# Designed miniproteins, single chains: the designs that were tried, part 105

Each design is a single chain, and the fold is of that chain. pLDDT is the mean over its residues in the fold that is shown.

## One batch from the design tools (miniprotein)

Design m3654
Fold by ESMFold2-Fast:
Structure m3654 (fold): chain A 67 residues (1-67)
Amino acid sequence: SMAEEAKRIAERTLESGRKALEEGNIAAAQRGIQEVRELLPLLSEEDQREFEERIEELEKAIAELKK
């Protein structure tokens, strides 16, 4: 289904964003977050909530690096 494919892409994209951040690539991590946010409307409400929590965690990590 479209939702299952979108979820798979979102998971892979978020994982890539985390790895980019570990390498200090804030711009790549931010692009990853933006891409995942674009996919959220295609996911179930439960999956949207879970991904929003994970996005918030990554955004917090980015904020810590900018300080």
Scores: mean pLDDT 86

Design m3655
Fold by ESMFold2-Fast:
Structure m3655 (fold): chain A 84 residues (1-84)
Amino acid sequence: SEAEKQKLKEEVLRLARELIRLSKEVLEKTDDQKVINYAIGVILRAIGVEWDVENNPNLTIAQLRKMKEELEKDIEELKKILEE
């Protein structure tokens, strides 16, 4: 439905913004070049997701659910890095 699609878009955008925030926090706490490169890569992917959600009218509910799942996994990975 259009309402479900809109709700998923809002959730994906919120997760992408949270991912950028966590990645920035990782960058402030690390001098490890491998971790820095990973965090930068995550930021670039999150920006790409934000752009796609805002500009691609052909995004399906299935694609939005996949984006949500992938962003949630990246968030958990960054949280683990921050706990180390």
Scores: mean pLDDT 87

Design m3656
Fold by ESMFold2-Fast:
Structure m3656 (fold): chain A 89 residues (1-89)
Amino acid sequence: SAMERRREEARGFARIAELLELGEEWVKNKKEPKPEEVEELEREARELEPYLPAMEEEARRMLEEEGLSGREGMERLVEEYRRRAEEAE
């Protein structure tokens, strides 16, 4: 049903936000992940791929509305999707 798809989409968005936050944490702490950790994340990213078109559409709209692009745009998206992850729980 549409409601089931919406819930799955929300969980997918939350997980993507978690991965973005993890990436930000690694950069902040100057951590180099092990090859095994990278492979695991790539698998998770693959599982989340069905949700990406909807996220990309929303991301594009948000960035256009706020006049952001490049690195500033990426930072804004991380903040927004982190918020959605918190709300989805």
Scores: mean pLDDT 70

Design m3657
Fold by ESMFold2-Fast:
Structure m3657 (fold): chain A 90 residues (1-90)
Amino acid sequence: DSLLYKEVTVEGTVKNLKKGKLSIEFTLVDENGNEIKVRIELDVAKSLPELKDGQKVRVTGVLEGDPIPIALGMENVELYIAVTSVEILS
């Protein structure tokens, strides 16, 4: 698929940060108001700086689709960034 496994780097503001048992999830909001879901596995998160709502960050990762909707025969799958690195900009 043309959108899956593409490495992307995006800058924006952290919003709606949730810390789960297996991953950290948040919404990244760019300067144009576009929103994208971001997921950080806990093993990756241990190597990254502490993230907080309202921080400006640069996120690098891979565009992924959730496989559960695909397995259920859903045609539309929401994309998210599976994070490999984060830089705090401010």
Scores: mean pLDDT 74

Design m3658
Fold by ESMFold2-Fast:
Parts: structure tokens; C-alpha cells; sequence
Structure m3658 (fold): chain A 87 residues (1-87)
């Protein structure tokens, strides 16, 4: 994977993490229910996976590189949902 592609993927993951922190902050402030926060993370996860797939297509990632990126994002979504359930 090129340094350019890796930087763009790192930026996408950082953006996802920042938006999850905003959802958690709203949950902790009582602005969202747990159910609403989970729905927002699912929506964000779907949007982020679509962006990752578009990035993989644009940069011509191998099937193995693509699978690794998508798996990393799926894991990040699962962790975020667990943090919300435990909040």
C-alpha cells in the first residue's frame, strides 16, 4: 500500500473515531438514548465502509489489502457499539 493511500485510510479512521466520540459525549449528556446512539454508529459505520470501499477502488488495492481495511473498520464499529452499550 502506498504512503498516500495509508494516510487517507488513517484520516478516515481518525474521522470515524472523532464522530464516535461526539456520539458518546451526546449519550453521556443525556441528549441521546443508547438505542439512538447505536443507530447513529450503525449509520456512520455504513457511510465509513462505503468511503473505504471507494478509496480501495480509487487506489487499486489488492483483494487482501481491501479485506484487511474493511475488517479493521468493521472491528472499529463493533468496538464503538460495545462502548455505547457499556456507557
Amino acid sequence: MSPETQAQLNALLAEFGARVREILARLQAGELSVEEALAEVDRLGTETLARAQALADRHGLSPEERAAVLEQLRLAVAIAKQEIREA
Scores: mean pLDDT 85

Design m3659
Fold by ESMFold2-Fast:
Structure m3659 (fold): chain A 64 residues (1-64)
Amino acid sequence: MEYTELEIETYTPDNVLKKASLKVEGEINEETAKKLKEVFAKFIDEGNYDPEKLKEELQKVLEE
């Protein structure tokens, strides 16, 4: 019941919209949300999309 769902959206260099949804227990501050979007955008921009690696990188931002 104490969960925050964060939807992250970014555009590729070719203007294709990409989305990721995260469910986190507790609250996500604005600074953490910005870092999550930045990591997602960079990952997609590099064209090296791997869902498992993306999940690991996003989890690292949430932990530190």
Scores: mean pLDDT 68

Design m3660
Fold by ESMFold2-Fast:
Structure m3660 (fold): chain A 91 residues (1-91)
Amino acid sequence: SKREVLEEQLERIKEEVRREVEEIEKELSEEQAERLRELVERGLRNIEEEVRRMVEEEVPLEEALNRLKLLGESLLSMLRMYYWVLKKEES
């Protein structure tokens, strides 16, 4: 179903984000890693809420998948930017 396709794509995004976070956190302090984890949880929660809205509002599958992919890419970009900011402060 449309919902199953979107939930499957959401799980792929969650896996990709968790993998990126695990690599980044290896280079961060414990305190910095905790802050990164909080941002990740918030970002993923926002994407989950958007998926729920798109299903409830009956957004066409192609449009919904495109939005979901863009949200995932935006979250990954934000995490990479945040990593560079934290590394700059570590000096």
Scores: mean pLDDT 83

Design m3661
Fold by ESMFold2-Fast:
Structure m3661 (fold): chain A 101 residues (1-101)
Amino acid sequence: MSVADRIRQALRVLAQMAVLEVRGQPVPQSLRDKIRDLLGADQPPDSVEQAIKYIQDKSIKEGLLDHFIKASGIDFLLVMAKHLKMPVEEVERLLKEILES
């Protein structure tokens, strides 16, 4: 599995974490541990915001601009979802569009 494939999987895990946060549900430790393992990080992220930063930082270090753009798109979507009180279903649809772009 390439670094690019691992970061792509981390983006999919991040999307699952983002949906749980928008629902006001706790993010399970298993998803945070999966981000740690996929990115080769020393510690699992303690928040969705930290998971985004982990993916952004890893993408920049590896020269993977597309992956960085996707992580940044998810970050922007979560900020907008909170401010606009977006329905969870709309957030899920937009997350899918970001990942499939």
Scores: mean pLDDT 89

Design m3662
Fold by ESMFold2-Fast:
Structure m3662 (fold): chain A 95 residues (1-95)
Amino acid sequence: SAQRRELIRKLAESIRDLLQKGLSATSMEEMQAYIQQARDFVETMLSLVEPGSREHELLEELLRLLDAGLAATSMEEMQAYIEEARRLVQELLES
């Protein structure tokens, strides 16, 4: 539905904004908090998107990247995962 697509778009925009804040974070703890918030929105989006769709596939890959980011042991490693996750969110917004 148009309402569902609009909600998905707004959630994707919120994830993008959280990841951008993560890249601007000055500590691992602050960066992890933004990744966790983004992850919560990704799980919400997965519940709204049809299994087997391109969007579902991208969201599953996004979850894997965010989980890898949360498991990272340095800000540099965590930032690299956030940058990759941001690329996938942009693909979602362009779909």
Scores: mean pLDDT 87

Design m3663
Fold by ESMFold2-Fast:
Structure m3663 (fold): chain A 88 residues (1-88)
Amino acid sequence: MQSLTLTSSGLMTRDGVPVTLTITIESDAPEEEIRDAVHQGRPLEVRRVVATLTTEDGQVFTGSADGGPWHVAISEASRRALDNLLAA
C-alpha cells in the first residue's frame, strides 16, 4: 500500500475560521500513479482517504472515507472533517 499526502493552507471556513487541509490518499497503486491520476482527473480506486483540518490554534478535526474512486473519497472525507469542525 502506498500513500500520497496533499496539503493546502490559507483556506477559510464560511465563518471566517482559517484552516489548513491535509488529505492523505492510501491506494495499492504506486505514489506516482496516485499523483498522476489526481493531477489528470483519471479514475483510480483507493483504499482510504483521510482529511484533516487544522485550525490556527492547533485544534484538529478529521474525516475519512473507505474505498471507492479517489474523487468521491476525497469529497466524503473532506465533508466529514468539515462537519466535525462545524459541530465543535
Scores: mean pLDDT 78

Design m3664
Fold by ESMFold2-Fast:
Structure m3664 (fold): chain A 75 residues (1-75)
Amino acid sequence: SREEEARRLAEEITKDAIELAKKYVSQGKKSQAAAVITAHVLDLVARATFELGLSPEEANRLALEVIKKIEEALK
């Protein structure tokens, strides 16, 4: 289902963003970590909208969930 595909995409993007952001944070490169997170969130919204056909509201909701998970992982 599209919901399962969206969930898998969100999980993939979340894992990749956390891994790269943690690497930059460990090096004291907070601006680079923020840029990596932003790039991954934008990629998620684009792919959810254009590849999976999610509405803007659905894509934004998914993006907010991913941002929250990334923030929790970086604390």
Scores: mean pLDDT 87

Design m3665
Fold by ESMFold2-Fast:
Structure m3665 (fold): chain A 70 residues (1-70)
Amino acid sequence: AQLDAEVLLGLGLIYMAIGNLDEKKGDREGAIESYKKAIELFEEAARLDPSLRGEAQTLIKDAEEKIKSL
């Protein structure tokens, strides 16, 4: 199975949503894990398609700020 850069970006956004749900449930550790997974997916998307680098960097910063707030 192969994922392209756009699919990886989309999966990262899904993990951001999972992290938000974990926060609402009071699962701090689950939220951090989900945001970290999102960062990995955004980094991989940027590696596969450099044109997505700017968008991926913005999303990575958002995820990092979420982790810092927890």
Scores: mean pLDDT 85

Design m3666
Fold by ESMFold2-Fast:
Structure m3666 (fold): chain A 100 residues (1-100)
Amino acid sequence: MKTIIIAKNEEQKKKLEKVLESYHKDVREAIKEATSAEQLAEKVLEIHDKYYPELKKIYEENGLTFKRGTKKLLPEAAKGNIPAALLMQDEVGRAILELL
């Protein structure tokens, strides 16, 4: 995955990188700890809810709208919707496929 740099300046970039680093760490821990696709989806949705306010604020400060595309795909993937897991195109989608 290529990191999309959306920040207007170096200070905003560092702020975004710190939030994303914590987010990715929590996601990787959830993947390692989850024993089922449903449990992984639940943990990742909780992580998304935890980081959503900060990510939304940073995006809005940089003139962008933050949208949670994976919020709809993740529960469907956990139910065994393989196309939904593939459309996520990330480490979570791959981990769900391995747990199904």
Scores: mean pLDDT 72

Design m3667
Fold by ESMFold2-Fast:
Structure m3667 (fold): chain A 84 residues (1-84)
Amino acid sequence: MVEEAIKEATEKMVELGLSREEAEKMARKMAEEAIEITGDEELAAELVLRYVEGLKLRAEGRDEEAERLGREMEELIEKAQKEK
């Protein structure tokens, strides 16, 4: 459910140092863009959570793992676009 993903992403971004207002706005914007790109609310929710996980990985200095996660997300988007 995309609303739960927005809430979870917001909390994780607040833990990373964003204000709650900034985190919530960013999470909602990402969810809206992901829904428009994929046409799939469940996949959009997954992409939002993966994006925030990537931010956490970068904050921990795990840039290579964040790049791999980004590539996986890009593949998921491409597959969704070809199916729609």
Scores: mean pLDDT 80

Design m3668
Fold by ESMFold2-Fast:
Structure m3668 (fold): chain A 74 residues (1-74)
Amino acid sequence: SNERLIEVGKKLKDALENNASIEELREILEELNKVLLENNHPLSEEELQALNDQLLAGFEGVKRREEEEARRRR
């Protein structure tokens, strides 16, 4: 349902705002992927997986940058 999609989206936003681990972000994205498939979205499983992989790579890049910046400020 759309409500579950909104719930998972809020989980992802909260995790990003609280600098969650890549593993936690992966779990949330896997849940999002399942919800999208359950709602018969036009995206294929392959397209959703590729999107999730790109998002995780982006989040990992941001986390590395933030960690490096924090180390420089110490």
Scores: mean pLDDT 70

Design m3669
Fold by ESMFold2-Fast:
Structure m3669 (fold): chain A 78 residues (1-78)
Amino acid sequence: DLKKLIEEIVEKIKKGMSAEELRKLAEENSSDPKKARIYYTAATLKEEYKLSAEEIKDILLDILEKKDDPSWEELLKK
């Protein structure tokens, strides 16, 4: 359940997990490209965009709910 994964990632960020640790989790989950992509997107949103855990949650859930599975990069552009 990808929604549950997003909630787990958000809780880890609230506990002080770094973007580097999130990228490491993405690499560890490389056999599941959807999970790896969610971890990598969370790391990018935290490090490059300086978003809060709640803002990251909202973006990741929006990506998951999109019917056409848009790129995270496209969702970060207007």
Scores: mean pLDDT 75

Design m3670
Fold by ESMFold2-Fast:
Structure m3670 (fold): chain A 84 residues (1-84)
Amino acid sequence: MASELELLKAIAKAIRDWAISKGYKDLAKLAEQAYNAKTIEEGKKLLKEIVELIRKELTPEEQKELQKVMNETAEKVLKESLEK
C-alpha cells in the first residue's frame, strides 16, 4: 500500500526532476528536501514552501506545466497502489 508519505515523496521527486530540467536550482533543492522527509508533517511543511516559491518565481504557464506533472504523478502512484 502506498502511504500518504510515499505519495508526497513521489510528487516531491517529480517537482525536483522538473525543476532540474528547467534550471530552477532553489526549487529543485527544496523539492529534494521534501523527497527526503522522514515524517508526513515535515513533508507537508516543505510542500507548502514549494507552493509559495512556485507562485513567486514561476510564470503562469510554468505553473500550469508543473501542476500537470504533479497530477499525473499522483494518478500513477494511486493507480499502482490499487494493484492487489
Scores: mean pLDDT 80

Design m3671
Fold by ESMFold2-Fast:
Structure m3671 (fold): chain A 100 residues (1-100)
Amino acid sequence: SPEQELSQLRQQLKQLAQQALRVLEEQHDLDRFSALLDEMSRLAHQMEELLIRHNAPSSERRFAVQLHGSITLARLSVTQNDLSSAKKALQNALKLLEES
């Protein structure tokens, strides 16, 4: 069902966000961190496409847009070598996933 697919995508994004935060904090592996953010961006896009296809409520669509925005901000912050802003953006993404 679309609800099960959305729940699975949310869980995958949450796991990736937690992994990315650990990689940034513990390993300082920026290449791996960037790869994880790219994967999160791909899954966030898949979530938006799924919500459009099954005409999801506006609240769920707003959530997906906010989540994708936070991931995009984290990616941009990494390109600017602003790891503090990247971390904050990732923490905001994780908070959105935990509150949904």
Scores: mean pLDDT 86

Design m3672
Fold by ESMFold2-Fast:
Structure m3672 (fold): chain A 66 residues (1-66)
Amino acid sequence: DEFLKEAIEELKKAAELGFSKEDLMFIAEREVERARALGFSDEEVAELRKKLEEAVEKLYEEAKKK
């Protein structure tokens, strides 16, 4: 899904810029809101939220490896 890939890239860039885990979670929630506004179903939105929350945790940990 192109939307998910773009959302993950935004999170990756923010994590690399030193954004906190809280900031990354905020960005993820904004992307979930955007997907809802674009007409994604409730089921698709729930799956997207789960994947973005998992991506936040992974990308935050990866950004800590300097």
Scores: mean pLDDT 80

Design m3673
Fold by ESMFold2-Fast:
Structure m3673 (fold): chain A 75 residues (1-75)
Amino acid sequence: AAAHRAAGEAYYERALTTSRSDPERPRYLYLAAQHYERAGDLAAAIALYELLLTMAPDSPYREAARARLAELRAR
């Protein structure tokens, strides 16, 4: 849905303007990926889950992001 894509773009923009050391940055990336996934933009969702794992591999979102990435790549 257009609303989920717009929300994904907004969260991604927040992630880009947030400090790399800010614990909220991984949260914004995860929320952006979730909204892109809900919008059916699986390529964008995959890219954002990969970015989250690359930039914040020790974040509390690591396990969830890896699980979603594995499922999306299996399709």
Scores: mean pLDDT 78

Design m3674
Fold by ESMFold2-Fast:
Structure m3674 (fold): chain A 84 residues (1-84)
Amino acid sequence: SDSEKLGKAMDYIVQGEEALKAGNVEEAIKYYQKAATLLEEIARKNNVSIEKVQNGEDEGEDPVVKTAFKLLLIVKRQIEKLKA
């Protein structure tokens, strides 16, 4: 379910943050990428444009979907920052 995928994505985000605290940037990027994949699957399944989410135009009614979109933006930004 989308709720289960969101929970798993959040678990990966926590693992990514723990890797960063340990100084392991490469491991952190891998965990954030795993989270992003699950969050993108939620977005695709709900037929919402990732572009609209990035522009802040998404007004979904499902709190799980809304949370997934917000986390996707945060995770993508973090991956870009760590790769720079």
Scores: mean pLDDT 79

Design m3675
Fold by ESMFold2-Fast:
Structure m3675 (fold): chain A 64 residues (1-64)
Amino acid sequence: MEVDVSDWPATYSAEEVGALLAAAGRPPLSRAEATALILEAQAALGLPRDGIAGPGELLHLLAR
């Protein structure tokens, strides 16, 4: 497959990740809790733990 994620944001803030998880039916999260989940997702994916979520980290969090 040759699909590019050209219309997705390059990065998501902790607030945006928390809001998207809440919209998906997850419990509401503080910024600190959302940041901790981003760091966990980055560790699980083998990415640098910089606390800045890309589409991959967001999809990982939405799938788990």
Scores: mean pLDDT 72

Design m3676
Fold by ESMFold2-Fast:
Structure m3676 (fold): chain A 68 residues (1-68)
Amino acid sequence: MTPVRGEVASAGSAAANLLWRKKGRIPTVDEVVPEARRRLKEMGIEASDEEVRRGAEYGIEQLKKMWS
C-alpha cells in the first residue's frame, strides 16, 4: 500500500469536509482530489498524484464514519 503522510491525510480530510458542506452529500474522490491538491500547494507540500488520492479516500472514509 502507498503510505500517506499525516499532512496529506489532513489536507484530504479538510477538502472532503469543505465539499461535504458545499454539496450537502459525501463527495467523490475525483471531487476531493483537486481541493486537497490546492491545499497542499498552499502549504508548500510536494505529494504524488497517488498519495493525494489516498488522502482524499481517507477524508471520505472519515465522513462516512460520521454518517454511520
Scores: mean pLDDT 80

Design m3677
Fold by ESMFold2-Fast:
Structure m3677 (fold): chain A 73 residues (1-73)
Amino acid sequence: LSEEEIEEIQRHAEEMARQAAEMEAAHLRSKGDFEAADEILELAERDPAAALVRIAERVDGPEAAAKLAEALA
């Protein structure tokens, strides 16, 4: 892959992580967990890959999160 293609993939991953974190934050806020909602949004800005893994762990479970972490490494 070219450097331009890698940059585009990273940009898309960051955007997807941000969107996923916003959806997760909305879900957490609907459950009254405002602190966890703020934490996932902060994590998505700081470490998009870690945010996606954390969301996957809650939605699909630890095995799915481990596979996603491996794919993003």
Scores: mean pLDDT 77

Design m3678
Fold by ESMFold2-Fast:
Structure m3678 (fold): chain A 79 residues (1-79)
Amino acid sequence: MSPYEKGAEAYKAGNYVEAADYFDKAGRLAEQSGNKLLAAFFYRQAGIAYRKAYEKTGDPELKKKADELFKKAQELIDS
């Protein structure tokens, strides 16, 4: 099963930190293949998952991780 499929399954189960980790891995694999748009999509999905984890827990480190992933996704689109 691909990292994206594992991430989507974790997200559906409400396991947002696990989902974010898998989406981040999918983003890195897309970058390695030269697909910047797909990498940006996966990093954005990881950021959304960390933001949902933050909404559930109030943990500011999760918000920081989400913000960093959104920035990374935007930099890939701008490149």
Scores: mean pLDDT 88

Design m3679
Fold by ESMFold2-Fast:
Structure m3679 (fold): chain A 72 residues (1-72)
Amino acid sequence: MEERREAAKELAEKDPESVKRILQGLRDTLERAEAGAKALGDDSPDTQAAIDRMREEVELLEEALKEVEKKK
């Protein structure tokens, strides 16, 4: 997880605009996945694991952007 955070930070430092776009896309995908699973009653462990992976990626990119903004 720390390694992924560092990779996200490097990406945010090189191209923060692309990271923001990726983050928004992941958030949209995550929201649709959660809504879809809930609508279908698909609350299985594998579906939760996939959603958790997407949420983790969103959080890592969001934190990386904040760190880059603080460093200027």
Scores: mean pLDDT 76

Design m3680
Fold by ESMFold2-Fast:
Structure m3680 (fold): chain A 63 residues (1-63)
Amino acid sequence: DPRDAAIKAIASVDEEEAKRFEEAVKDAKTGQEVADVLYELGAEGANQEVIDAGLKAVGDADL
C-alpha cells in the first residue's frame, strides 16, 4: 500500500511530520495521489529528507 509505505518511511525520519502526513493522505488511494501530497508539502517547505523518503517508498510500492 503506497500510503502506508510512505507514512512508515516518513516516521523513520520524523515522527511528527509522519502524523501530519497521515492526516494529509487519509483520502489518498493511489501512489500518484500520495506523491502529489508529498510534492505539495515539499513546495510548502517540508524537510527534503522527509519528502525523499516518502517518494522512494511510494515508488517502491507501485513498482
Scores: mean pLDDT 79

Design m3681
Fold by ESMFold2-Fast:
Structure m3681 (fold): chain A 77 residues (1-77)
Amino acid sequence: SEGLRRAAVLTTAGMLLAIAKSFEEGKENPVVSDVPFTGDKDVDIKAITTLRDKAEKYGYTDAAKLFQEALDLVKAS
């Protein structure tokens, strides 16, 4: 289902960025992103866009592509 696919993509993207950020900061445990996902399409678009931009800024190319895919899915729904 679209909802399950969306949830899986968003969860994976968030986890990847949190892990990458934690290693960049020298922490042992992943840090949760400051940008929450709410289930509201407009709010989620802003959240995913922010995560994509952060991934691009940090040079996490694969994470940025994953966030772009998530953004495209939410916009298409």
Scores: mean pLDDT 65

Design m3682
Fold by ESMFold2-Fast:
Structure m3682 (fold): chain A 55 residues (1-55)
Amino acid sequence: SKARARELIRRASELFGLSEEELIRRTGGDEKALVRYLSEQYETPEATVRRLLLE
């Protein structure tokens, strides 16, 4: 959902020290794109990134 995507962007911003604006620009606010972007940038498996965001 759109609300869920916004919450994940906020969480990712807090955890990785990135701006919400940068994350939205990179991913369009999409959950799958967000997980892939963070996975590639931090060389961390997508499953691990998903757990960090969702806990």
Scores: mean pLDDT 80

Design m3683
Fold by ESMFold2-Fast:
Structure m3683 (fold): chain A 110 residues (1-110)
Amino acid sequence: SVELVSLIVGAILRIIGLKLDVERDESISEEAKKLALEALDYALEKLLQVMRSDDLAEQIRLLQEAIDFLQEAREKLKKTHSEEEAEGALKALDEAIASLQAVLEALKKQ
């Protein structure tokens, strides 16, 4: 549906914006920044795979893999960095997770 394509494209654009915000945020440590950007890049790759797939079950699996990877990156950041060094990165990962969860729920309603 047009609405589903719009949600996926919206998620892609949001994650690109979050990557730019993380890259520009001088308060985020270089190690935390690298971890967050790697996770956001993984999510973008999975969203592009979702757009290329015509199988609903595969689309759901790909989105769940992206959400799981972002959640693992979030937990790693919380364990390895201070709140001050990780705040911007954690916020970016939380917003990316929320965007992917919205796409996942829309796919499940098909």
Scores: mean pLDDT 88

Design m3684
Fold by ESMFold2-Fast:
Structure m3684 (fold): chain A 71 residues (1-71)
Amino acid sequence: SEEEKIRKAKELIEEAREEMEKAGEETRRLDEEGLRSTPEERRRLILEGASITVEAMNTFVKNKSEAKELL
């Protein structure tokens, strides 16, 4: 039904938003840890944060695309 498609599309968009917000919070925590870390540990934390951000962006793009296909 159209109502089920709309609900599923909203769930996909909401999931994407939650993942982006969670990634932002986690990256902020890693940045804060980096300030108290050795240069080598800081480099590792930066790379980890970048990886988290890329993964969240990929989920965002995928879910947005799937939502558009439902609508």
Scores: mean pLDDT 87

Design m3685
Fold by ESMFold2-Fast:
Structure m3685 (fold): chain A 77 residues (1-77)
Amino acid sequence: SLAEELEELYKAGVPLREVVERLLRAGAEEAGIDYEKLNKEGGYATVLVEIVKALGGEVDLAVAQAMVDALEEALAA
């Protein structure tokens, strides 16, 4: 899952915040999605869901939200 990939990158010493921002921005650019607009309207979970859909995949919104919640907890610590 994307959450597992993000955790692996974080464990490799890459800051989780930087990884998430870079992946979401890159995915939005590739998919032709307005990252800033979607992030302002629905946050990271909404951006993630729309990127995955645009790239031909599927992700459960509940899974995306759980990943965002875990990210926010990690960034607050």
Scores: mean pLDDT 71

Design m3686
Fold by ESMFold2-Fast:
Structure m3686 (fold): chain A 95 residues (1-95)
Amino acid sequence: MKLVKLAEEQLKLAEEALKKKTAEGAIEADIHIAMVYMLLGVAKAIGDEETAKEIEKLLEERKEVIEAANAASIALATEGAEAAEKVLKEKLAEM
């Protein structure tokens, strides 16, 4: 289904945004990840269990990207842009 392809594209864009290692890149990555969760919600709402499972699998395969984005966004919200950039550099070095 087209939703799986859109979810895969959004996760690639999130990873590319994080590789910029900027506070703006962290926000961009979160927007793309939020879109993947929206697509998962749509698949579940229409009863497409196969598509929902495929999107959940993509989220698990990209778990490190999601965790890096979340950590950077928390740092941005609590400590500011320089803290977010430091978290991104540390998390991306571990990947």
Scores: mean pLDDT 84

Design m3687
Fold by ESMFold2-Fast:
Structure m3687 (fold): chain A 58 residues (1-58)
Amino acid sequence: MEDEKLIEEAAEKGAKVGEQGAKTAREQGRDVPSAEEMAERGARAGRENALLELAAKK
């Protein structure tokens, strides 16, 4: 199985969640970090989560 693709997919999903969260908070009048910063944090979290799931399956 290509673990790399699973990790990349998780990072992409995390980035999307971070970006959407920033957009929603801004629409609610909240001051949030840039969408780019939030996307980067989301991508990191997604990748770490995928790695943990892969380790747990072994």
Scores: mean pLDDT 76

Design m3688
Fold by ESMFold2-Fast:
Structure m3688 (fold): chain A 82 residues (1-82)
Amino acid sequence: SALDEALAEAKRLLREVVGASDEAVQAVVDAVKGVAEGKLSVEEANERIGEAVNDILQKNATADQGDAASAAILNALDEAAK
């Protein structure tokens, strides 16, 4: 599905490019799936995602890497909200 593809790209960028922990990656996946299942609003999911990854993105990512990872996460949230 488009959601599964968007999540796979977000996971790839977070794990392989940014070096995020499996725990942080799983928090992003759980938040996005929560929106898809109607258990979380997009606003609630965005807050949880920020708590999981914003510190890692600021410390470990270049601006371009951070922008790419953020865009992939937003794309996954957009697919989940459909």
Scores: mean pLDDT 83

Design m3689
Fold by ESMFold2-Fast:
Structure m3689 (fold): chain A 74 residues (1-74)
Amino acid sequence: SIDDLIARLREVAARSSPAGRALLDQVIETLRRMAAETDPAERLRLAAELQRLLDSNPEVSREIERIEAELDAE
């Protein structure tokens, strides 16, 4: 779930550099906003914002894919 992904990203952020922490905090904030949003158009806009962050930071994108794979391996 998005909540499980957010929890794992918070753990990664706690162990990251200050710059990495700030970036992960932005990703976490966007994910939280997406999870709470009920308007489909606004959810798509937030998804586009998240995609821009990930496209600019491939290491974070790779970390998210790793976490999602681990969560799916239950």
Scores: mean pLDDT 81

